# Ledger of designs, part 31: designed miniproteins, single chains, continued (3)

Each design is a single chain, and the fold is of that chain. pLDDT is the mean over its residues in the fold that is shown.

## One batch from the design tools (miniprotein)

Design m9050
Fold by ESMFold2-Fast:
Structure m9050 (fold): chain A 68 residues (1-68)
Amino acid sequence: SSEQERLEAIIETLETLYEKFKDSHPELAAALKDLIDALKANKDDVAAGRAVLEQKGPEIGAILDAAS
């Protein structure tokens, strides 16, 4: 479905960010890795994937804000 395709695209974007920041911002990279792993575990359940994003998105946002 298009919703599952969107979730897969989000995972790919997060993996790209992980690769970009893994050497320069290890704390952000670790948080991104946790989010990626949680989303991949729920890739076939769009509602569960959305709930993970809602739960972990603010944590990633706070780390990005602290790094700024």
Scores: mean pLDDT 75

Design m9051
Fold by ESMFold2-Fast:
Structure m9051 (fold): chain A 67 residues (1-67)
Amino acid sequence: SELEKKIEEALEKAREMLANGDVEGARQAITEARQLAIEYFQETGDVEKLERYLAEIDRLEAEADAA
């Protein structure tokens, strides 16, 4: 789906920004991914996919907090 593609693009952007030391940019991308994941859940009701996306988002947020 288009929303899933946007979630994956936001997650990849966050990973790239963290790798480059851009913690603030990564936080913005993480926020975008979280908003898109919630929107996807509201549209589909897919709890399993929401949980998987949120787990990755939380992992990236923890990496940003540790930086």
Scores: mean pLDDT 87

Design m9052
Fold by ESMFold2-Fast:
Structure m9052 (fold): chain A 84 residues (1-84)
Amino acid sequence: SASVDLLLAGLARRRAAALRAGDLVFAQAYDLAMDRVRNGSEDPLAIVLRVELWLLRQGVSVDDARKVGGEIAKLYRDALLKTS
């Protein structure tokens, strides 16, 4: 769908930014989000929570994990609003 394509493009841009910043853990978090979006079986909130919990397991702070989750949630909302 157009919403999924726009969301994946947004996630890919965030992943590329993380790689340029040298943050491999954040880049992997966006890869995880993209894989779950492609599978299509999970709702947006479940994907956000899964990524946040994965980041916490990697030793990322709660604030940084929530920031990444917030960016993913924003990309979902933007994709839906732009393709409605």
Scores: mean pLDDT 86

Design m9053
Fold by ESMFold2-Fast:
Structure m9053 (fold): chain A 89 residues (1-89)
Amino acid sequence: LEARMEELAAALSEEQRAALEARYEELLAEMLPKIEEAAAAGDEKKVEELKLEFARRVAELVAEALRAAGASEEEARAAGELALARLLA
């Protein structure tokens, strides 16, 4: 699966790759201040909740990008699950 994800990622056009990177940066700019605010407040539960939300949204971005590159529904779903697992490890 990982090798297939790399192959599909390599098949992304420069435009599709730039769009994915831009969406990731937008998500990071949205989520990182929220996580930092919760951490500064000492709200450990909210920090973990926000990290999980961030990981899930990153996984969705990966799945969408791979579908755009020609991945099957199953490949995109598996790639999203792998991305989520990596972010939570």
Scores: mean pLDDT 77

Design m9054
Fold by ESMFold2-Fast:
Structure m9054 (fold): chain A 87 residues (1-87)
Amino acid sequence: SLEELLEEVERLLEEAKKTKTKEDVERAIRAAQRLFEAARPLLSPEEARRLETMLAIAEAQADTNVEQALKAVAAVASAGRDLLARH
């Protein structure tokens, strides 16, 4: 469910913020990608393009720009929370 995917992203994001290891950051990005794919049909085209671009950059730069990678994960989690609040 979208709720379970969001809970997974939030858990992994908090862990990645504490450890800042490549492994934990990459796990958080993968969870955010799963949430994004599930949420994509419910997002506006503009929001979907923005989040997809952020996630692609985060995946490419996970070990060189942890702050930007975690911001992308947080953005996807925020979008997921907004969708659950509307439904």
Scores: mean pLDDT 85

Design m9055
Fold by ESMFold2-Fast:
Structure m9055 (fold): chain A 71 residues (1-71)
Amino acid sequence: SMEEEIEKIKEEILSLVPEEKKEEARKLLDQYLEGKISATEAGTALSLLVPDEKHEELGKLMRELEKLLKK
């Protein structure tokens, strides 16, 4: 289901975030999924929580999430 696909991508994005920042990242993802912030705002904020070496993977996962939300 779409809900299962969204949850899977959400988990993968959270796996890129250090433990101490996971709660902040979860809140950002929830705000994005609720339509409270834009994809650009969410992506920019999440990139600040993710190590530089994982930014390419974050970008890929954010694009996959956006595609699911446009269905």
Scores: mean pLDDT 84

Design m9056
Fold by ESMFold2-Fast:
Structure m9056 (fold): chain A 74 residues (1-74)
Amino acid sequence: SALEELKKLAEKLKSKKLSKEELVEIARQTYRIAREVDAKRAAALAEKVLAGEPTIEKVEDVLVMLHIELQSKQ
């Protein structure tokens, strides 16, 4: 489920020893999930993060927004 994928991505981010490539991948997977579940705010935020330089804080903000939108749709 989208929520289980989100939990897995959040656990990866929790390590805080991520390379730039790993941060980009987490942001990309979050964007994919957001698109699949029509989480428009999370998708837009992920797109902005991917267009710039992803940081742990910015990727965490996207995951939080996706979690909020997933709860609102269920």
Scores: mean pLDDT 81

Design m9057
Fold by ESMFold2-Fast:
Structure m9057 (fold): chain A 55 residues (1-55)
Amino acid sequence: MPTPEELREGLAAVRAQLDADKAKASPDERARLDAVGADLDRTVDALIAEVEAQS
């Protein structure tokens, strides 16, 4: 099972890639990537809370 630390590292890497994609994206694409990033943040936070609750 992934640790909270591994989940945070994975999230940071994905966010860096999304930021790079947004830098060269159209306005419509940037809005879509922003929504994806927000959903990812919520999902990872929920997973971290679940893993921490099991400890």
Scores: mean pLDDT 78

Design m9058
Fold by ESMFold2-Fast:
Structure m9058 (fold): chain A 83 residues (1-83)
Amino acid sequence: EAEALGAELEALTTPEIIELEQEAAEEAKPIGLEVAAKTSVEEGVIAGMRETARLLAAKLEPEKAELLLRATELALAAQLAKL
């Protein structure tokens, strides 16, 4: 399932989407840093990833936004399983 979602995200990956993702990551950076400073670097990374996905999803069509959010939650679940 994660591999199938990865393939769908790869099909979604255009130069425009890559630029929007980079912009969203920069916008999310202050939130990730604030959470990291108050809790842990790991929690800051998770918060930054969620905020990046949220900001990017807001700029995408609903179907693509849902795919991105689902893939992000699976990635976060995998990251949390390592903790």
Scores: mean pLDDT 71

Design m9059
Fold by ESMFold2-Fast:
Structure m9059 (fold): chain A 80 residues (1-80)
Amino acid sequence: SKEDVEKAVKALREAGFNSTAKMLEDLYTKLSNGEKPSKLEFEIQIGILEITRGVLKIAGQEEAAEALGKAIESLEKLYK
């Protein structure tokens, strides 16, 4: 949902992942406007978000990692 994405963007920015936060926000905006990136481009961006989620978990930022996980689910649902 938009709320899950907004929470993840805020959490990422607070954690210092400003470039990843912008990428997430831009990807959500494109998908919400019906602009569908290539499957490869989408998979690469999801991969970056999943790696970032893993880093947040290792760093003990469990709430930020959970918010990012929910945002990833929202992106995958929109990409159908």
Scores: mean pLDDT 86

Design m9060
Fold by ESMFold2-Fast:
Parts: structure tokens; sequence; C-alpha cells
Structure m9060 (fold): chain A 97 residues (1-97)
């Protein structure tokens, strides 16, 4: 059964890079990496795309979920956005099964 991993991307490329370096060694061929891209103003997106490319090179399937105009802080401060994120993650997980 393929495992699903989630990589949240905000506007700090170094935090995203650190999270990716921790996550990538756990991936195996057939696993799914879902990159959750918030409004990163481009900085975190470059690191997210690099992480997705590295995951694909390891044989993992990759997906990028984008929330344009929504920051990670907005999700923490909004029950509606938190619920939307949970729903999108559940859909990504179901599609990986």
Amino acid sequence: MPRTFFLPVGNDPEETRRAAEELLPQLRPGDVLVVVDFDSKGRGREVAEEAAARAAALGARTRILSFPGISLEDVFNSPELAQLLKQRLAEARAAAA
C-alpha cells in the first residue's frame, strides 16, 4: 500500500527545505508526496518544486495542492480554511489508495 506524505510550504524557504530534508529519506518507490503550497510569494515554491522533483527521482508520485492568496497563518486563524485543507488532504490520500 503506498504511503502518503504531506509537505506544507509557506513563505520561508529554509523551513520548507528543512522539512523536505527530513521527509525525503522516508520516501520509497510508489509512495505519494503531496506538496501543500500556500501563498509563498514564490520563495517556498522553488524549494517545493525541488522537493517534488527529488521525490519523483526516488520513484514517488507527486502532487501539488495550491491555495493562492491563502497563507498558512490564515489556515490557523480560520476554521473554514482548516476544514477545506482537511478535505483536500483527505481527497489526496483517498486518490493515493
Scores: mean pLDDT 72

Design m9061
Fold by ESMFold2-Fast:
Structure m9061 (fold): chain A 108 residues (1-108)
Amino acid sequence: KDELLKELEKLNEEYLKAMLPLAEKAYKEKDEELQKALLIATGIAQKKILEALYEVNPTEEIKAQIEKIEEKIKELEKELKEVTKENEEIIKLGEEIGEKMAELIKKL
């Protein structure tokens, strides 16, 4: 139990280390498209984590949070005017972290 939590914390730390410089760059340079890509990546990761939690303990509260995040992701995707290679890589990184964390949660 403690080992799984430490592994989740380590994954979160590694990906925050990758994401924080990109977030700082996006806000410092006022790159609105990069900011949206980062928010989409974060939303996708959160959704995957919540979906895994729902499999372990299905509650209406978790389901409502999944639906809310899904709507926010769809809104941001519609506003994203340009899908650059950099934005695609950031979104993929969010999917990868979410999937790894979800697999660890399912093992609880």
Scores: mean pLDDT 78

Design m9062
Fold by ESMFold2-Fast:
Structure m9062 (fold): chain A 95 residues (1-95)
Amino acid sequence: SKEEELKELLEKVIEELEKARKAIEAKDYEAAKKHLEKVKELAEEIEAKGFPELGLSIKNAADLILDAINAKDYDKALTGLDEAIKGLKDKIEEL
């Protein structure tokens, strides 16, 4: 179903966000950025599968976290990651 496909994509987004979080904790900011780039690719796939508002929301969250990393505001980046991960886990539970 479309709901099962969306769930699989959201689980992949959560995995990439969790990898970005671990990379920031390890001070590997290059790896964190690569995982966030993957989140943006998955967001475009979510949009293409018929969830444009959700995909755009995920892309915007990733962009804000990337901006925080580029500003060297790692506390803000970690907060943004934690909020995004929680929001997506809550969304999966509602599916």
Scores: mean pLDDT 91

Design m9063
Fold by ESMFold2-Fast:
Structure m9063 (fold): chain A 96 residues (1-96)
Amino acid sequence: GSEATAKHLRHLAEETRRLAEEGVDPLQAAVLIVSLAVSYVAAKNEGREEVAKLIDEALGHLTRAVELQDTNPEEARRHLRRASELLEKAADIEEK
């Protein structure tokens, strides 16, 4: 793993958790989606299959949260919490 990559993934996890706590701002969510997409491509290109899978799953949850924010904010928050947990798990794998 990489300590720099682990720290970056933990930062993305924290930002995702803040969206769950403070509410989903569409612009902040869009920036986070782009950051996760870049991290996914990097992990995949480096052969980090388990890390890439966790980032991809987190991206799915974050995208779903953006879709649900106006119609079902409680479900949106659940998706954001799940995305944060997946990113923390990806960071833990990178630290080993």
Scores: mean pLDDT 86

Design m9064
Fold by ESMFold2-Fast:
Structure m9064 (fold): chain A 67 residues (1-67)
Amino acid sequence: TTLSIDEVLKIVEEVASKVLSEEELKKILERVRKEATNGLEAGVIALELLKDLLSEEQLRELQEKLS
């Protein structure tokens, strides 16, 4: 079962809010909303944007939750 864009954004917010400031998180979420056409694409874009901002461990957690 594939996640919706809104479901992906919620997961991203839950994981990234522990590490990023509110302003950084808002920018990431806005970028994902703008570029994604479906949940799978939203997940890929979120991981790409967050790879420079999150640790490898946090990126793995995010990837697992998006699967």
Scores: mean pLDDT 81

Design m9065
Fold by ESMFold2-Fast:
Structure m9065 (fold): chain A 59 residues (1-59)
Amino acid sequence: SVNEGILLMKLPEDERQKLQKELIDVSVESLKAAVFNDRDEIDRLDQREREILEQISAA
């Protein structure tokens, strides 16, 4: 959402880049898991994405 982008911009540059890289990595792994229909991996990656978004929201 638009609000997530604004919150990310408020973080220190290093932390922002770290969280952005983690989100990209999770997105790539989610696409791979979807291609292989790996439900357990999709659920794990969804949980990880939620954790990263919570970190962004807490800032």
Scores: mean pLDDT 74

Design m9066
Fold by ESMFold2-Fast:
Structure m9066 (fold): chain A 78 residues (1-78)
Amino acid sequence: LEARKAELLARAEAAVAGLIAHIRSLGLPDADATIAELRALHDDLVARVNAARSMAELEAAVAAFVRDVTALLRRRFP
C-alpha cells in the first residue's frame, strides 16, 4: 500500500506539473485561476491518498482526482 501511495503521488506530481506548463503555454487570461484550482485539486488528492487505508480507497481517490481535473479543464477550455 505505502509503495503504491508513493508511486501515485509521484505520477500525480509529474502530471500536475505538465498540465500547469501546458496551461501557461496557452496564454489565456484565466490561466492563473485555472492553475490555482488545479493545485487545490492536487492538494485534495495528496490528503486523500495519505488518508487511504486500502487499495480501494486509493483507487477511489485517483478516480475522483481524474474526474475533477477533467471537469475543470472542460469548464475552462471548452
Scores: mean pLDDT 80

Design m9067
Fold by ESMFold2-Fast:
Structure m9067 (fold): chain A 84 residues (1-84)
Amino acid sequence: EDKIKELEQKAADYRAKANSLIDEVKKLREEGEKLAQEARDTFGPEVADKIRKEYEKRIQEVSNKAAKAWTKADKYLKEAEDLK
């Protein structure tokens, strides 16, 4: 009973972490698009593309962290289910 609860809690903690990182990705996408649009209007499409590439790299790093957190959450949930 307690062991199942511990594994479910670990899974919940990693899911919460993954969701927090997904929210960060959303903010980076919104910020990057806003800055790229402002740059396009002011300096042209080449500067906008450079900003998008820089933000895409940051988004990729955060997305990779989110994916790892989800993978850990899934593993702990499976371990909890195997004990039922």
Scores: mean pLDDT 85

Design m9068
Fold by ESMFold2-Fast:
Structure m9068 (fold): chain A 90 residues (1-90)
Amino acid sequence: SALEEVQARVAEALGLDVPQKELPAAVAKKGFEALVRALEATGLPINEGIVRYVLKKNGFDPEKLTEEGARLILEEAAAVLEALEAMRKA
């Protein structure tokens, strides 16, 4: 799935060797800046402004990244990847 692929790319970019179910918690421990750098390293068109906007819109503090906030961003990144794959077919 797109989420599975995004989680794998983020884990590789952060040097994390954890099961997918534990990835959001591990990402939250690395913090907001590390998550943004990992997303940029994966080549996804998600920048700091987008990550900050999504977190704030959903009531999260980017400066205090939680497991739930990290999970939300990974799900949003998966939606972006799915949209890019759809555009590639057009």
Scores: mean pLDDT 82

Design m9069
Fold by ESMFold2-Fast:
Formats: C-alpha cells, structure tokens, sequence
Structure m9069 (fold): chain A 87 residues (1-87)
C-alpha cells in the first residue's frame, strides 16, 4: 500500500529527533534482552530455507543489529531521517 508507505514516511519525518532516539534506545534494549533468541531464529531460517534471498535478509538483519550496538541512538535517528528525506 503506497498510501500507507507515504503516510509512514511523513510521520517519520515529522517525529522529533529526540523521540526517534528514545525509540532506538528501547529497540536496543529489546534486542539485547532477546539477542540469543534472535540469533537462534536467524540460524533456523538459514537451515530451513538456504536461498540467496534468505541469506541476504539474515545478513541485513545482522548488519542492522551491529549498527544498533555500535552507534548511538541519536546517530541512528539522524541517519533514518536522512534516508527518509531521500525517499
């Protein structure tokens, strides 16, 4: 639904940077609390469906988790807003 995508993008751009940073901090905490479960789910997905598409999706998820761990919530919020502006 392209209308829903546009609405979500506008909502994202209108969300204050501080609020987005708080959301990233909450996501980080949830990812940290569920890290083992997420790793197990990714491993299972690769074992059940070892397609290039699934491999790419798993690598993208790993990169997102790594980025979340290595970057501040403010940096992640700024990058998300910059990507949204380009869309």
Amino acid sequence: DEAARREALEALLNTPLEELAKIFERIRKLVEENKEKLEEQMKKALEENPTEEVKKAVEEHKEKIKKLEENSAEELAKELKEEAKKA
Scores: mean pLDDT 76

Design m9070
Fold by ESMFold2-Fast:
Structure m9070 (fold): chain A 96 residues (1-96)
Amino acid sequence: HMVEVYKAEVLIKTPGNDKEKLDSIINEIKAFLDKLPDVVDYKVEYLSDNEAKITIVARTLDALVEALDYIARIAKKHGATVTLLKVEKLGLDREA
């Protein structure tokens, strides 16, 4: 059986080459995502000292939008930009 989930990829970019600020932003985002019951998975990929890509998988589109809105707020608080790269609806096999 496949269940439907929603996936987004976002690029977070800090002004200048500020790895410590990027790490702070990513850690705050991780702490938030860990508290969201409808976020089933996320992945962080560091592309450079000032850029990271976050992939988020959520059970509903509403949960995905809530996660993306909060990520944008965290990034803006730290003077970083968030670019939405991809949003897609996926069929996944449900594991126990």
Scores: mean pLDDT 81

Design m9071
Fold by ESMFold2-Fast:
Structure m9071 (fold): chain A 83 residues (1-83)
Amino acid sequence: GPHLERAREHIRQAREHVRRGDLDGAERHLLEASRHLGDEFGVLRGTGVALRVIGHILDGEIAGDREAGIRRAIAYLEEVLAE
């Protein structure tokens, strides 16, 4: 559906932003992807996806490696879309 298509596009954009070193842009696209998946999966599953994305991003910031956290969030969302 349209939410899954938008989530896939935002994940592709996040990967491109990471490749260019734009971590802020990658983070914005990851949050948009998780929002669209929340709309698709409903409250409980959607909240779980969003919390996992935010958790990976925050873990990277706390560890001083934002790129690693963002790459983990991208990998997680790609796994969610492969289901």
Scores: mean pLDDT 88

Design m9072
Fold by ESMFold2-Fast:
Structure m9072 (fold): chain A 72 residues (1-72)
Amino acid sequence: DRLADLSALNRLASALVEAQENPSEEKREALLRLLREAGIDLSLEQVTELLSLPLPAALAELVALFQAARAA
């Protein structure tokens, strides 16, 4: 439900911020795993591109991907 979706999105946003602040392969892979659990199928290359964006743009893209996954 919507509350569960908000909780999942908040977890994804936290993982994204952590991966940008402390970049490592482990943090990138953790974000990839959380994205897949949310139904967002991104390659490691696409996640790396997402992490290269300024934080506001990265968060906006994350929200858009999450909403698209819910709509599919």
Scores: mean pLDDT 81

Design m9073
Fold by ESMFold2-Fast:
Structure m9073 (fold): chain A 86 residues (1-86)
Amino acid sequence: SEAAKKRREAAFEEIDALFESVKRGLEMIDAGRDPVDVVAELLREGHREAASLVATLYAMEQGVKTLEEIRKKADEILAEAERRLA
């Protein structure tokens, strides 16, 4: 149905926008920007989901081995980013 096609298109647009924001954030970190500043920029732009994913993916790449440590490191990055926004 046409309604089902429109719902699918809207979902893909939301997913694409999320991935674009995550990719942009990771590319900025790879270019040498401070990860906390990158996460703060995403939060300032209203991209909360992208900010959380960038923090998590960055934490995974920093030699953190357990899921608990990854979550803790990502939460620390997000908290510091929110402090820099205030």
Scores: mean pLDDT 84

Design m9074
Fold by ESMFold2-Fast:
Structure m9074 (fold): chain A 67 residues (1-67)
Amino acid sequence: LSREETRELILEALLRLGEETGLLSREQAEKIAELVADGHSLAEVQRETGLSAAQMMEALRAVAELQ
């Protein structure tokens, strides 16, 4: 998958999860999707975004759903 395709798939999953749980805003979902698509680790994503453990767990669940 291209970077853009990967970003879009992750973003869609994160937006759906954020809508269901209320833990992620659209802006947070977009930022996570960009960093993950660029190959950043989850530790780097947390450092760059300042997300809570709960928000990071939702991001992990969304990425796992795509696999």
Scores: mean pLDDT 75

Design m9075
Fold by ESMFold2-Fast:
Structure m9075 (fold): chain A 98 residues (1-98)
Amino acid sequence: SRIEEYKELAIKLGLPEPVAELAALLAHLAGLERKEVEENLKKLAESLKKTGKGEEIAKEAERLLPLAREIRRLVEEARREGVPDAELAERAEARVAA
């Protein structure tokens, strides 16, 4: 899963686990490209270290995670409902080519 990959990358960059998971979920939902996600996670890690409030920010991220996880489920479900239209378009193109 892209979210798991982004979370692991964020943890390797020094983000607390709740912040890493929240950042990974938001990046995935925003549809960011992998390269942009890597750059944004690096900047976030540097910013967090500069504030000295990593523990407080991690606590707030942990509080937000249940809502972020629920939003992810709803968005992914809505995106899956669109798949039949793409498949129908491909089948229509195949009929014209035949």
Scores: mean pLDDT 75

Design m9076
Fold by ESMFold2-Fast:
Structure m9076 (fold): chain A 62 residues (1-62)
Amino acid sequence: MLTVEQVRELLERHSDEEIKEALEKEIGNEEVAERHVKEAKENIRAGKEPNPVTKRILSTLE
């Protein structure tokens, strides 16, 4: 699984739209995907580990 630093790097390298699209494709719900993107950003800002589901999906973005 991705580290907090790797998740931060992916969030900076990819647009919010790209990340939301990847999450929506796996989760099947746009509103839930948007919430996960927001939570991941907030967790990274607080130095906390993101949700495991979000980390798994972000690992597919390279």
Scores: mean pLDDT 76

Design m9077
Fold by ESMFold2-Fast:
Structure m9077 (fold): chain A 60 residues (1-60)
Amino acid sequence: TPEQEELRRRLESLRESLELLRRLLAAMEADPSVPQSDVDTVRRLVEELEETIRRVEEEL
């Protein structure tokens, strides 16, 4: 259905965003000049996005 195709495109975009955030998090963790609070913030965003993706996948 058109709704399922739209959800699949949204999932693809969300997965791309998650990959970028994971790469950012890894780079931040490798840089000792980055404040731990900033690392913790990005880690929380990764966890929230992973949960969002899981919920959308369950609706397909």
Scores: mean pLDDT 85

Design m9078
Fold by ESMFold2-Fast:
Structure m9078 (fold): chain A 80 residues (1-80)
Amino acid sequence: STADRLLAELHEAVLKGEMDKVLAILQELEDLGLLDSLKRAPPELGTHLIMSISMGMVDPSLKEGALQLQRYLLNIRDHK
C-alpha cells in the first residue's frame, strides 16, 4: 500500500540521517491523510525518529527540522 511504501522510505531516510527527506515524507503522509499510519509503524521506526529529534536538538542547523518532526509526532499522539 502507499502507506507501507512511505513508512519504509521514512525508516530508510531516518537510518541515513536525511532530515529533509524525513520531513518531506511526513508531509506527504499528512497530505494523503495517512499520518495515523505512523501509529502502526514498527517500534524500531519510533525509536529512530526519537533519536533523530534528540540529535537535531544538539545541532543548531538541524534544530528547526527536529522541532518540526517533534510537532508531527506529538500531533499524532494527541489526536487519537
Scores: mean pLDDT 69

Design m9079
Fold by ESMFold2-Fast:
Structure m9079 (fold): chain A 100 residues (1-100)
Amino acid sequence: EDVPDPKELSVEEIETLAVRALVNDDFELALKYLKYLIERAEKDPSLEVGVADLVRGLLLHRHPEAIELAKKLIERMEKSTDPAVQAEAEGLRRLLERLE
């Protein structure tokens, strides 16, 4: 189980590894990669949609940290002027409402 250093990986590689961790039920590893992507998305809003998709995956597994991350992401994404980012925020909010 060689886990590459996220600092040396492209965004696409980190997303691939996060998805693989989710498929393997390794939620701790998926959260580590997701947190790194969230930090990158703060500087590059184009990454927000991909981050939202990964958070949705974790939410479907009802992980507590994913719920808190989703709430923070929704608050940030709702401030975006990008309709695609706003649509993802609405999707995450509706999913959270269904889980409550």
Scores: mean pLDDT 75

Design m9080
Fold by ESMFold2-Fast:
Structure m9080 (fold): chain A 81 residues (1-81)
Amino acid sequence: SEIEKETEKVLASLEAIEDEELFYLAALTYAQYVRKSSDDPEVIEKAEEVIQMVRERAPREEILEKIRELAKLLVEEEKKK
């Protein structure tokens, strides 16, 4: 699906960011975009978890794992439509 491919590109782009501050900014921006764009409460809740983790300066790998979970939910939401 197009959302699956776009999500994979976003994850690859985030993983490629070497600058810590730019990584947090990109992760925050992505999560805020998903929260605004989705109507699924589970997706919105997961996006809010990512936003909170960025605000708390959680470890990079924990944020990436949460974004992978968010990505999986987005793909599942598309398959229901």
Scores: mean pLDDT 81

Design m9081
Fold by ESMFold2-Fast:
Structure m9081 (fold): chain A 82 residues (1-82)
Amino acid sequence: SEVEELAQKALETAKDPMVINAAKLILEAYKLYKEGSSELEIEIQLGMAKISYGVAKLVGADEEELKLVEEAIKKLEELLKK
């Protein structure tokens, strides 16, 4: 999955702890999605990932690290619309 690939790349390459945290939360949200968990449980993890991403952006995390997480969030949101 593109979500898993983007989030895993962020987790492996990111140096910013908030980017790493966002990547972990995206992977958990995607796992819940694959397991058929409730939309609410998935949205809670995704919401926490968005908060972590927002903090990383505010503290000036690397642009490339931020783009990986941003694209993973967008791809997961696209899956949830189906």
Scores: mean pLDDT 87

Design m9082
Fold by ESMFold2-Fast:
Structure m9082 (fold): chain A 67 residues (1-67)
Amino acid sequence: MSEEQKRRAVAGLKALVEEHGLSLETTLGELKRHPDAAVRAAAHDVAEGLGVSDETTVAELMERYGV
């Protein structure tokens, strides 16, 4: 993944989290268990694509990638 693709993936995850009224402190592991299939798919794609743990929060990813 390029740095631009990583930043875009994090921005997309942030948008989904905000759309569903979820906290930015929600972990990738929690998002992987969400009832919405699109939220689960986005969390899996971000975790695999960025090589980050299920304990990583959306807020931590936003800070790391400048989103």
Scores: mean pLDDT 84

Design m9083
Fold by ESMFold2-Fast:
Structure m9083 (fold): chain A 65 residues (1-65)
Amino acid sequence: SEAAELEARIAQLEAARDAALAALRADLTARGVPQAEMDAQLAAAEARLDRRIAELEAQRAAALA
C-alpha cells in the first residue's frame, strides 16, 4: 500500500538522518571548510531532511484517511 511504502521511506530517512549529518560534517571537515560555513551547511541539511520527513508524514496521514 502507499501508506506502507511511505512508512518505509520515513523509517529509512529517520534511520539515515544522523548518519547523513555525520557524513556531511566529516566531508566538510576533510575539505577544510570554516566552522561558520560548516554550521550553516549542517543547519541547512538538517532543515531539508526534517522538511522531507514532514512531507512524507503528511502524505502518509492523507493515505490513511
Scores: mean pLDDT 84

Design m9084
Fold by ESMFold2-Fast:
Structure m9084 (fold): chain A 67 residues (1-67)
Amino acid sequence: LTPEEIEALSLVAAAHYQFGVYSSVEEAVAWAKSRESHISTIKAEAEVLKGKISEQTYQEVKQALLA
């Protein structure tokens, strides 16, 4: 995954956690890892989420995804 792809996956996963689709960061991260083959769709979804996701939540999910 490129840095841009990791950022897109992290943003969409963070949205799923922030909006209550997943109850934990770990579940959101597991979902994101399962969606790597759909990165083009994830990138499109991330574009509409810019500015709508808490920076704290985004960073928390991104760090968990990189671990």
Scores: mean pLDDT 80

Design m9085
Fold by ESMFold2-Fast:
Structure m9085 (fold): chain A 87 residues (1-87)
Amino acid sequence: SLEEEARKLVEEIVELLRENGFERLADELETHFEEQLKKGKLKEFLESTIALLNNLAAAFEADGRLDLAARLRKLSERLQELLKKLE
């Protein structure tokens, strides 16, 4: 299901953030996902999370963290493909 695909992507994002020292952001993202999913707001969650990942990727790229930025952009692209399936 789209919900299962979204959950797996959120798990990958959360793991990446935790591995790179962003534990609080990872916890907040995971909690927000569950709350939005319960409210039937998966589309809104995907849209806001795509924007978040793109903004983080740009910031990390500017800070010289090119590998992290590239990984965040790939995750953002995968979220965008899920969003297309909802439109």
Scores: mean pLDDT 88

